# Designs tried in a protein design run: designed miniproteins, single chains, continued (4). Part 50

Each design is a single chain, and the fold is of that chain. pLDDT is the mean over its residues in the fold that is shown.

## One batch from the design tools (miniprotein)

Design m13716
Fold by ESMFold2-Fast:
Structure m13716 (fold): chain A 72 residues (1-72)
Amino acid sequence: SVADVRAALEALGLSEELQRKALEALRRMAEGQKVDDPEAEIAAALIRGRTEEIAGRPVDWAELAEALERVL
């Protein structure tokens, strides 16, 4: 959910710039595209992992991208 993604972002303490880069990486991953920014890719993975931990279920890249866009 949007609330789970917001809680994950607060827990991770990522900068606004890194959050925006992570959103772009999540969108690319959802479409099966290559991500050429290792920092953004790592941030996206951290957001997913923490969101899954909070939600208590797996979250796909597309669902995560949609929720993160609504948070930002």
Scores: mean pLDDT 81

Design m13717
Fold by ESMFold2-Fast:
Structure m13717 (fold): chain A 61 residues (1-61)
Amino acid sequence: MNLELTEEDREIVKKLRAEGKDKLPEGKSLADYVSKDARETAAFRLAAKDGKGEITDEDLE
């Protein structure tokens, strides 16, 4: 799968982790923290497809 996180998506996830959050709250997705345009990004698609609310540090490298 050739999906990549944008720089903005990575910064949003880094900010969430810096606040001591290891994962998104229940019922929330990365799309709730990114612009509408960013909903088409790999981050949104990955979270929605896998039903996961979490982005690992590996995804931020």
Scores: mean pLDDT 49

Design m13718
Fold by ESMFold2-Fast:
Structure m13718 (fold): chain A 70 residues (1-70)
Amino acid sequence: MKVKVVGPDGKEFVFPGSATVGDVREFLKKEFGYKNVTIISSATGKELADSTRLEDLPEGAVLYAVPDYS
């Protein structure tokens, strides 16, 4: 199982189902240098919790990464 994640610049990443949303967030923080990144489900438009496992998402789910800055 693979889950697609669209980064803030529109670049696509693929993560294994064994990863969590928290793992995705930490990767993107490192990749883009953001201190905080919100992960949103394309299906619901809602933020996902860090404890959510990617394998628990519907097959073909796409996640969007939005950098947080206030």
Scores: mean pLDDT 77

Design m13719
Fold by ESMFold2-Fast:
Structure m13719 (fold): chain A 55 residues (1-55)
Amino acid sequence: LDPALIKDVEVRELGGVYVATVTVEAEEDITGVGTGKTPEEALANAIADAERLLA
């Protein structure tokens, strides 16, 4: 994923789990969602989800 395509990033904590959303500006806005035990893990999973949606 090209970091220049990342339009918005949001990370929230829900009961000891982190939820991240990454909005990618391609031909249409695509939102990846990820969860993890850390903000870093949740963000990595959200980016991976966005890449999957772009493929």
Scores: mean pLDDT 78

Design m13720
Fold by ESMFold2-Fast:
Structure m13720 (fold): chain A 91 residues (1-91)
Amino acid sequence: GAGSANAVAGAELAREGALEAAKAAKNKKALALAAAGAMAAAGGDFLSAFDPAAGGATAAQGGELAAEAGELAGSERGKRLGEEGARLGAA
């Protein structure tokens, strides 16, 4: 696939992972990590239109943050979506 398509798909999964982590979050730290993951995912999506490599790297960072937030929040779905977003963003 095109690098831009992988960056966008990675950003979408990172955003979904962050949202699932936020829904499960019982403390401010988990919620802050989920917010950071969602912001990085949005930045990755935006950047992918101009620089697919930078967009992918930013989406991957969003996925990693979403996965950490999901683990901290006890959301297996949030963690898995974040991990998958990170993998696609890195591709």
Scores: mean pLDDT 84

Design m13721
Fold by ESMFold2-Fast:
Structure m13721 (fold): chain A 72 residues (1-72)
Amino acid sequence: SMEEEARKEVQEIVDQAQGTRADAQRELARLRAEGKLTAEKEAELQAKIDAAERTLRNIPGDLYKRYIPKQL
């Protein structure tokens, strides 16, 4: 159904964005701990985090509540 397809699409977008954010945060923390974090790499990883967070913020709250209740 359209509702089921919309739910799956929203879930996939959220899962991908959360995964990208988590991976970038872990990599940034790892490189910082190893003393290998360059300004260029920090900017790259921060841009990925910011893009993922923007994606998550752009999902309407009613869609989160309706289709992804466990992630609220």
Scores: mean pLDDT 78

Design m13722
Fold by ESMFold2-Fast:
Structure m13722 (fold): chain A 61 residues (1-61)
Amino acid sequence: SREVEVNSIVTFLKNLLVPKDKAVEVLERLKTFASRPLTPEEVEIYKEALKKLGVPEEKIV
């Protein structure tokens, strides 16, 4: 489910010790580093993960 995917991304980012204020930068790096472009659905999942990490909604592209 989408909730499971979002929670997995949140856990992954927390395990990497990504600070909330750098979470948006990490998302942009993931888009660049990926061997393929992220799908629109994957982008939305990452945006939801950033929101759950406490990133202000106005900073989530």
Scores: mean pLDDT 66

Design m13723
Fold by ESMFold2-Fast:
Structure m13723 (fold): chain A 88 residues (1-88)
Amino acid sequence: GKELEAFYLVTMALNSDLATARELIRQALALYPSPLVREIAAIVDTNTDQAETQALMRAKLDDAIARQKAIADKRVAAWLAQIAAANS
């Protein structure tokens, strides 16, 4: 869906020059304007150094992935605890 397409565009932007990254992130915003994509758009629009921009974008993606993993891990732990209680 559009969500996955926007994520792919953000991933491409990480490996692109700043001008190309700005265009790719603009396309991602048009497809799926999530809080993460909006924050990344602010980074590419306000920064002029390519390496710093790439580092900041990567940090935002890594943080988002870590947050989603933490939520998933808590849900899995809750399901496993429920299964263990049912089999006790």
Scores: mean pLDDT 81

Design m13724
Fold by ESMFold2-Fast:
Structure m13724 (fold): chain A 57 residues (1-57)
Amino acid sequence: GAAELRALAREVVAAAGGRVGREEYDRLLQKARELGLDTDPERLDRALAGAHIELTS
């Protein structure tokens, strides 16, 4: 669900030192596909943006 996608996004962004780019998007997309989570581009972008704000603010 949305909470699981958000947790994965936080893990991906934390591993990247708080940065968000195509590599982080691709990693989140791969993990989401493997776990059967939502792969909607807008939801992935939102999850990554939220994680970036939480980890860099």
Scores: mean pLDDT 82

Design m13725
Fold by ESMFold2-Fast:
Structure m13725 (fold): chain A 75 residues (1-75)
Amino acid sequence: SMEERRQRLLREAEEHLQKGIEALKKGNYVEAAEHFARALYLRGLAESPEKAEELKTYGDQLVAEAKRIEEELKK
């Protein structure tokens, strides 16, 4: 059913949010951003394919920014 699918997507999104927060606490910015990006995409999919694509663009930007920050911190 659509409601069962929506509930699964929302649960997976929540799991990725929690994993992202844990990665962030450890200073793993890229790993955190990848989990947050996945959570955004899954939350979007729970609403519509169009929303999923919209939120994916923000997720991609978040990962790119996290990679930039992590590279700067290595210097």
Scores: mean pLDDT 88

Design m13726
Fold by ESMFold2-Fast:
Structure m13726 (fold): chain A 85 residues (1-85)
Amino acid sequence: PLEALRKLEEELLKLFNSGEEGKKRALREVAIISALARLGFSGEEIQELAKLSRQERVDLLNETEEGRKILQEEMKKAEENLKKS
């Protein structure tokens, strides 16, 4: 379970280092993954979801009111992280 999250983190770290647009995309992907983890998805479940498109992961979070609120909070954190950089 931990190993699945680490692989996804490594891919996001590469994207984060690919320039300003890559950094924005990486921080938004981290926000989506953090939201999925907070909603109760396991590391192995998140790894399977990582094989899907970003939009499919966002759609999954938007299925519930709780998921939407968590995603909004994580996206706000990503925006603040962009401002600090």
Scores: mean pLDDT 74

Design m13727
Fold by ESMFold2-Fast:
Structure m13727 (fold): chain A 67 residues (1-67)
Amino acid sequence: MKKITKETLTVTLTDPDGRTHQVTAESTTIEEDGKVTKEIRTATLPDFPADAVGRVERKIEEKELEK
């Protein structure tokens, strides 16, 4: 049996011109037959204006796979 836990962190930045920019970081944990494998991916931060307003959203998903 394989268990996959995925956590996604999305940061939404809004600049004074009303433009929206998104930065995403993902963490995936895979558990299979007593072994745990972790993979962490982070997005490259673009050059944002210093006066941008940030909003953070976090999502966690767990899946159990048969076979």
Scores: mean pLDDT 66

Design m13728
Fold by ESMFold2-Fast:
Structure m13728 (fold): chain A 91 residues (1-91)
Amino acid sequence: MMSEEEILELVEELMKAAVAKKWEETLKLLEKLKEALKNNPELDPRLLVLIGASVTLVLLHTSLTGSEEVKEKIAEKANEIDKIIKELLAK
C-alpha cells in the first residue's frame, strides 16, 4: 500500500510534529504509522529499526516536555507500534 519512501516521509513528519509540540498531530501521525506497519508486513528490517528508534525518541521527548495526559497517550501508541515491529522482525 504505502511505499517505503512514503513511510520514511511519515516518520520525518512525526519527528517534526513532536519537536514542535503539536501533540494532536503527533498522535494522528503515530496512528497512521501503526496502520502503515500493519498493512506493509514485508518492510525492510532496517526501516523497521529506524521507525522503532524514531518512535522511542518521540516517547522520550514527550516524557520531558508533554503533560501527563499526552505522555500516557503517546506511550500507549509507542507501545502498540513497538509490539508490531517486534512481530515483523520475528522470523
Scores: mean pLDDT 81

Design m13729
Fold by ESMFold2-Fast:
Structure m13729 (fold): chain A 57 residues (1-57)
Amino acid sequence: STLKNLSLIAVKEAGLPESAVDEVFHFADGLRVGLNLPNSLDKKLVALAVEAVKLDL
């Protein structure tokens, strides 16, 4: 899925470990589904998820 690929790229660009990819993906996917958001926001949702996951580290 595009969201999974965006999550992988964002995690790598942020310097996070590869183990963070699934957390970022699930956080972003949860927001998209829960708030019924369009796919055009996927990159913004992934960016928000990266910041949230950084706080959990």
Scores: mean pLDDT 80

Design m13730
Fold by ESMFold2-Fast:
Structure m13730 (fold): chain A 89 residues (1-89)
Amino acid sequence: MREEYLRRLEELAAEVERLREEAERAVKARDVETLRRLLERLEEVREELRRLLADPELPEELREQARRMLALTEREIEWLRRKIEELEA
């Protein structure tokens, strides 16, 4: 149970990091289609983090970690939306 939550959070953290790296490359390439796909995946990660935080069985120490990851993911979504708007202007 606790190990499964930790593994899931670690997987989500790695996914956000990979998406950030791919987004930086896509911005340099001016690839709006790729940026929109990455935005969709970040929104999926945000929803998974929200579901984890809604789980009453999530340990308190992991709840703090999940809250920090949600805040980071929301900032990445805002950054990516802004970059898409800049490239389409």
Scores: mean pLDDT 86

Design m13731
Fold by ESMFold2-Fast:
Structure m13731 (fold): chain A 85 residues (1-85)
Amino acid sequence: SKEIEELEKEIEELVEEIRKLIDEHFSGEEKKRYLFELEVLEGMRLLQLGVADVVGASDDEKIEVLKKSLERLKKLKKEILAKIK
């Protein structure tokens, strides 16, 4: 459970960091597009964790979902940083 809590905290911190970057550096349609991408990634994480809870998945399976979510968020942050001038 501790690893799950640590991964969830890291994900929450990264989501807030990405949201702040989007809010500070983009406007109009580009801002809406990046916010939509962030929302899709968060929705995917919540759906996968919700399914895991319903089927009684192991902590290892939940950790795998969280690690993949973290990887997707890190990729989005990298793409956003590459667009910031």
Scores: mean pLDDT 87

Design m13732
Fold by ESMFold2-Fast:
Structure m13732 (fold): chain A 94 residues (1-94)
Amino acid sequence: SLKDEILELLEEIKELFEKGASAELKARVDERVKRAKEAIENDDFEAFERELTGIYTLAGEAYDRGELSEETLKEIEEKIKEMSKLAKEMEKQQ
């Protein structure tokens, strides 16, 4: 399902942050991923998009601090764009 694909992409994003992020950054990402999962399960697409924006902001800040590579930042951006597209498709099906 579209929901299952989104949940898989959220787990993949967590794995990308594992490669070099600080413990504090990993905890903040885990919180946002948890809230994004809850939002999607509740069909709260506005909350879901806010959590995706939050994850992207964390990734950009970490990149600026040298905690993430440019390659990892790009992979996170691509997965966020894919999840946003899938969530919009789910919203249309409601």
Scores: mean pLDDT 86

Design m13733
Fold by ESMFold2-Fast:
Structure m13733 (fold): chain A 108 residues (1-108)
Amino acid sequence: SHNDLKLAQLIEELIDLYQQLLDAIRVRHASPEEVEALVQQAKDLLRQASSIASPSLQRFFDAQIRNLDEALAAYRAGDRVRAEMLLGANLTSLSIQLLLLKEEIKKS
């Protein structure tokens, strides 16, 4: 469907942004302010995706937002390892959802 194509595009943009977030935290040791700005961009994309998603995907995107808030809080507290773990979990789960969505698009 048109919504499935738009969801796939938003998820691909989110995956790129999560890779930027992981680089900022793991490689560049970016300021909390820069990490917060990237987290806010990710949350905005997740809210857009949620607005056109099924109820099960809405719950999934809500869980992604909660993990982003926890990752930011961990980073601000100096717990970079926890922030990386939460963002890595989000990236892995989101990549799986993209694969499933692309398979559904092929069947339609």
Scores: mean pLDDT 90

Design m13734
Fold by ESMFold2-Fast:
Structure m13734 (fold): chain A 95 residues (1-95)
Amino acid sequence: MVKLSNVSAEANESEAKITVDVEREGEGIIRLELRNAETGEIKAIKFGDNGKHELIINNVKKSDSGKYIIEAYQFEDGKYKLGDSAEIELEIKPE
């Protein structure tokens, strides 16, 4: 099992950074995907284990503001299976 917690978002004129804590039970590595909730576009992917992770969107624009979903997949039985997800709202400050 994988659990996401302490989701936060920060943005400036050049990038947005989403920070999340990951807690894993079991043997599989974690794949984190950051997805735009409206379009379904994957904006960032990170592989990791337990602990704090940062997902970064480079070259952000005002149009990148909105709802995002962080999906945590754990590698089990030869594939990544969705274990948890969390929603976060991103607000791009410039323009």
Scores: mean pLDDT 80

Design m13735
Fold by ESMFold2-Fast:
Structure m13735 (fold): chain A 66 residues (1-66)
Amino acid sequence: LLLNGSSQGFTLTDKATGRTLAASLKSENPVPKFIELAKKIGQKIETYPSDSEEVKRIAEEVNAKL
């Protein structure tokens, strides 16, 4: 699972297919939604080294609950 940030919010994407599995607006707390999805799929969330600190913090919070 890959977490991406944009001006519109956050997306959780399948790395193999590029399919968006969940999305969250910038005004939302994405962490609970992404924990449930990551648990259901059985995968940790990954980020790119160049991603924002906000994206990295979200991924760390989700992965800490898996």
Scores: mean pLDDT 81

Design m13736
Fold by ESMFold2-Fast:
Structure m13736 (fold): chain A 82 residues (1-82)
Amino acid sequence: SAAKTLEELSKRLEEEAKKARDSNPLLYQYLMTASFYLARASRGDWSSLDNAIYYLDKAEELGSKVAKEALEAARKVKEEVE
């Protein structure tokens, strides 16, 4: 389901953010914020999906490949549900 996909992306972003916490604090914040909004969207707050996409785009600008993959997946979910 779309909700399960967003929940799994949220958990993956949180794990990747923690790896960057000490070396790239800005990337850590963007990934953690995106993870938070994806978790909210997975629980039915679909408006949070746009906020997640915004922060994933910012993380991708910093060179995060994980953010790029998550951004593509989140955009696909948005097209399928809304």
Scores: mean pLDDT 85

Design m13737
Fold by ESMFold2-Fast:
Structure m13737 (fold): chain A 70 residues (1-70)
Amino acid sequence: MEEIEKMVEEAKKKLATSTPEEQKQIVLDFYEELKKKGFSDEDIGKGVGDLLETLPPDVAREVTERLRRL
């Protein structure tokens, strides 16, 4: 949990200064990084969800659609 929380905070800092296209890529990269590190689907979903809450609704929807196809 603590490691994921730190990664979420780092990702949020990047998202705050990023364009919509960069924000989409940051969330997708975050998902892949957590998956590669062996985090559970539940923990990955929570972390990604926390990031999606900080995004504009249109960006969050597009990222969610892409993640649903994985």
Scores: mean pLDDT 80

Design m13738
Fold by ESMFold2-Fast:
Structure m13738 (fold): chain A 65 residues (1-65)
Amino acid sequence: SPGEWEAKAMQLPSIKELLENKKPALSDRPATRILRKDPSKPDDLSEENLVAVSAEDWNKLGTDV
């Protein structure tokens, strides 16, 4: 669901946050996916709306509980 997607994406540093050195990467795995924080805006390629994550790390992020 969009809420679940957003909850996962909010745990990840945006491209902007990585460039500004505000947050570290989630893990030492190389990013294999670039995702949108807001899935309703798939063409919004702003640094604030993009996160980079490995597929394994994304699947590992639970919306517990």
Scores: mean pLDDT 68

Design m13739
Fold by ESMFold2-Fast:
Structure m13739 (fold): chain A 97 residues (1-97)
Amino acid sequence: MSALEAMRKLVEELAEKYPQFREPSEELKEAVEHPISLSDVLRAIEAGASPDEVLDLVQQMFLQVGVIFDKDSEEFKAAQEMLQEFVQAYDQLKAAE
C-alpha cells in the first residue's frame, strides 16, 4: 500500500469512528473563516498532499476545535482522542515507508 493510500484509509476510518468531525460543525463554521474537517483532509489527499501536509491539516483541525469547545467538553475529548489515534498511526506509517 502506498503512503497516500494508507493515509486515505486512516482518515476514512477516523471519519467513520468520529462522524462529528466528518464535516465542519455549525459552531466551527460560525467561529472560524476556514473550518477544517476530515472531508477536507480527504480532498487534500486526493489532490496529492504529502503525509506531512495531511498531519498539519489534522493538527489545525484540532486547534480549531480547541478554540471553540471547552477542554472538559465531549467534543474536545473526542477530537483529542482522534488526533492521538491519527498521530500514532501516522508515526507507524511513516516508519514503515
Scores: mean pLDDT 79

Design m13740
Fold by ESMFold2-Fast:
Structure m13740 (fold): chain A 85 residues (1-85)
Amino acid sequence: SAEEKEAEEKKKVEEKLKEFEEKGISLDEALEEAREAFKKKDYEKFYVIGAAAAVKALEENDEETIEKLEEMLKELAEEVHKKLE
């Protein structure tokens, strides 16, 4: 089941990357989409968008976008940590 979940998550990330290319979504627009998902507490959608944006940023050598994504992931980790206490 873990293998099936990993394959499904990878497929969702690949589909999101294709959507970014098809719609001509910029990295800035992808970051805004991730931020909106985070605000709505849709953490699964946030992860998929964030992972797709990270892949695109790595391909484009956009270090600024990678740093912004790392900051958002740290905020998510802090929110999760607060709920576990």
Scores: mean pLDDT 76

Design m13741
Fold by ESMFold2-Fast:
Structure m13741 (fold): chain A 75 residues (1-75)
Amino acid sequence: SPEAEAKAIAAHYGIELSPEQAETLLRIIRSPEPVTEVTLDALQKAAAEGTLDPNVPGTLISDLKAAAELLAQAQ
C-alpha cells in the first residue's frame, strides 16, 4: 500500500510513523506537482505542526526530497 511505502522510507531512517503521520508524509512526497521548494516547505510545516513524527530529524526531510527527485527522474 502507499502508506507502507511511506513507512518503509521512514523506517530506513530509523523512524516509526503512526498511520496518520504515514498518510501525511505520503501526501507530501506523492504530490501531483514535481518535488519543489513548495514540497519541502509543506514537509517542514507538517513536521513543525506535529502531523509528522516530532522526533524526525531535519536531515530526513532533505533526504526524502532528494529521494523523491531521484524517483521522479527514474520515471
Scores: mean pLDDT 55

Design m13742
Fold by ESMFold2-Fast:
Structure m13742 (fold): chain A 84 residues (1-84)
Amino acid sequence: SDLEKAKQAFEEGNFEEALKYAESAARWAILTLNDDLLEQVLSLLDRLIKEAPPEIAKRAETLKKRVEEHRQSIRDTLAWADAR
């Protein structure tokens, strides 16, 4: 559902909300080891990097690097997605 909210916010031009929901979707994908969801999040982050204002694009690029690292490492995933 957070990925759907991120896509809707992106289509509406609400790039900050789109990034916020993309971050939430990435966290759930990492916690549930959902590779398909991570791939969809990465696709949306690529669009944010191209179309969003520079500040949001930079944050999206940072998140993309984190998601790619966690896709390859379970230990790094636990460190990044630690939500007490």
Scores: mean pLDDT 78

Design m13743
Fold by ESMFold2-Fast:
Structure m13743 (fold): chain A 77 residues (1-77)
Amino acid sequence: SALEEKRRELAREIAEELDLVELAFLAGVSMEEIRKALEGVSEEEKKKIVQQLSKLDSQSLQKAKEEAKKILEELKK
C-alpha cells in the first residue's frame, strides 16, 4: 500500500506538472512501461520520454493524448 500510495502521489504530480503519463504513451510506451516509469521515475526516464515526444508532430500528440487519458485513469486505480 505504501509503495502504491507513493506511486499515485508521484503520478498525480507528474501528470499535473509534466503530463508524464501522456508523454510516455505518446512515445509508444505500453501500459506496463508507463506503470514502471511512474513507480521509479528518474531523470533518465523523463529525458527519454521528452526526447520521444519531441520527435512527434502536433497531430500525433493530439491523437495520443486521448489514448493516454485512458491509461492515466487505469494507473490511478
Scores: mean pLDDT 54

Design m13744
Fold by ESMFold2-Fast:
Structure m13744 (fold): chain A 60 residues (1-60)
Amino acid sequence: PLVLTATSSSGRKFTITRLGGNIALVTDQETGKTITVGGLGGLGAKGAADLAEKLLPDVL
């Protein structure tokens, strides 16, 4: 899969693994926590990282 590294707007670092279509696996580099993000149409790596940062405290 395509693997990207992105920094969110707040400075958090994420590894983004694109699984195909609009789905990606986003991993927080500090905690190792991972979430699956869907609906990536229009979101770049940084947008996916920003979304993951908002979801991590509620999902993990």
Scores: mean pLDDT 70

Design m13745
Fold by ESMFold2-Fast:
Structure m13745 (fold): chain A 66 residues (1-66)
Amino acid sequence: STFEEYDLDGDGVITAEELKKVLAEKGVGENDAEIDLFVKHFLAEVDKDGDGVISREEWEAAVASL
């Protein structure tokens, strides 16, 4: 699982800020605005309970569905 790579503070959830930071480090988007937009869309698809964070269970479900 890659969850631990994205859970930067070890609190057991991935926040939008943590996801954006890791994606920026990996060079996924051309700029910060593009990465931010991608993170917002990704959270809308993966955050099934609408709490604004990604739990380990939501992350594993998303990865398993790929």
Scores: mean pLDDT 72

Design m13746
Fold by ESMFold2-Fast:
Structure m13746 (fold): chain A 74 residues (1-74)
Amino acid sequence: MSDKEIVVRVFEQALEFEGASPEVVKEMRDAMRKAANAQEAADVGIKLAEEHGLPLAAKSIRVTLKTLQEKAAA
């Protein structure tokens, strides 16, 4: 699975845990999948999460990106 798909899947799970509707989850997922890479996908997801008042989803994406960057450096 690509780093971008890992970011998208983690974000979907975080959105569901924070109580986002299936329609909102699909909208955010589709927007993130249009991004060229994991960083761009995360930036899109964070912006959308902040716009919808979903701070835990935004935090989850930031942590996931950091973990992927650390894994790439190891």
Scores: mean pLDDT 79

Design m13747
Fold by ESMFold2-Fast:
Order: structure tokens, then C-alpha cells, then sequence
Structure m13747 (fold): chain A 99 residues (1-99)
């Protein structure tokens, strides 16, 4: 399931960082921007999660690895983002609350 596949990429239980909801809303399209955008889109779609890639110029002068302010918001993926960082931001986009 979605949680199991995310935990494989995190390398730790998702419950260490998030409170897991009883149901994951897959109806909302996750919007991705930046590096690895197409690869992350394909991964999400393999889990039954809708994703869209936006090809805009990010300011790569920032030392940010990835960011997502929450459900329905854009996940920005910077060139130095790790798999675990990207998955953490996917958790935010899916509406997972911090533990």
C-alpha cells in the first residue's frame, strides 16, 4: 500500500514523523516542481496517486532540499533533495500531521 512503499524509501517508520490517517485521500492531484519531477510523478502514479509536473525555473541558489506547505500545495524539489526528504514532503501533501 501507499504507506508501505513510502516507508521503504524513508528507511524508517512513517509514524516516527507523522500521524497516519485511517484513509489516504488519493483524489487530490499532487503538484510537483523542479528536479526529479517526472520520476516522482511516475512513482506517485504507480501508487494510484495523481500527480502533475510543472516545469518552471526554481531559484536553485536556495539551500532548500524540498518543500511542501501541506495538502493541495506544490512540492518543490531541489537538486540536492534525498529520497527521504521527497517522501517526507509527499506525506505533507497527502495531509499527514506531524507527530
Amino acid sequence: DVVTELEKLLGYPISEKFIIPSEIDKSTTITLEGDFCEQVKLFLESLGIKAKCIHTSLDNSSNSYASSPGPGQIIRIYSKASQSTIVHEIGHALGFEHS
Scores: mean pLDDT 66

Design m13748
Fold by ESMFold2-Fast:
Structure m13748 (fold): chain A 94 residues (1-94)
Amino acid sequence: MLEFVKELIEELKKKLDDKKLSAILLLSAQMALARGDTELAIFLAEEALKYSPTEELKKAAEELLKEAKSRKQTKVLDEEEIKELFETSLEQVE
């Protein structure tokens, strides 16, 4: 699962600037957390933090990391669900 997510991020990295990439990763992390996948949310928020060019995006990623680490995992998203998260995030981030 994690290797699949890493491959998706590398493909997006080729097409997007750091600001858009960070925003997409952060939104995807928020959706993963809402669906109960805290491990995926933590990973995506940590990746968003690495690519965050602004203090606002960095702070949002740090707060989401804190929240995700405080919650129990209730679901593991499959590859299709993860793809849907990224597609939805891409539609929201212009």
Scores: mean pLDDT 82

Design m13749
Fold by ESMFold2-Fast:
Structure m13749 (fold): chain A 65 residues (1-65)
Amino acid sequence: SEREKLAEELGEEALKQGLSERQAESIKETAIKYASVEEIKEALELVKKGDLEGAERILVRSVIR
């Protein structure tokens, strides 16, 4: 699905930014379970810019709602 593809891409970008494989897998699983396509796209753009804190806020918001 588009969500699974985007979540996998999010995990790969997190790895490129220096996160561990365990952290990247956790981010991917959280995105698949809780985040919308739009939220994953927003988090992905933030990770690509090196804004890991901003990406974390999007994912935390997706879990809390």
Scores: mean pLDDT 84

Design m13750
Fold by ESMFold2-Fast:
Structure m13750 (fold): chain A 67 residues (1-67)
Amino acid sequence: AERGKELFEKFKMSDMHTVGDIKGTGPELKGWSAEEIKEYVETYMPHLADKFSDEDFEALAEYIKTL
């Protein structure tokens, strides 16, 4: 939980306004699996993909489900 929150903040530039309603220009992340998040990052943000492990994506997905 703690690690997922930290990674989520780093992924979103620690900008809580970005998570108020992420559907402004893209899909809502609530309900996404670790695999879906990984595919999104690898496709649109490949430089960030190299910084995340599979375990990091799992922690991130668990945190997002709590929002």
Scores: mean pLDDT 61

Design m13751
Fold by ESMFold2-Fast:
Structure m13751 (fold): chain A 96 residues (1-96)
Amino acid sequence: SPLDEIIERIRKQFEDALKHFEEELKALADKGYSISYIKTYVDGQLKLLQAWADQRIAQLEAQGVPQDDLDRIRAVMKQLLDDIKKKMNDLVKSIE
């Protein structure tokens, strides 16, 4: 369905973002960047990802996606964002 295709694309974009964040966090740690800098970087990236998610919902709403489908997409995005936040926080703690 069109909804399933939208959700699959969103999942892929979040998976790619997580992979990028993990690789960059490792690179910063390997180069000797401070834990404080790495935390600031992670917080900044998570805020940008949240802003992207909010903008994507607004775009889909403007394109006429029904409210029930928008609510499902919001729920999926919230779950993906919460999962990424947890994984990134766990990674930061592992290098403290």
Scores: mean pLDDT 88

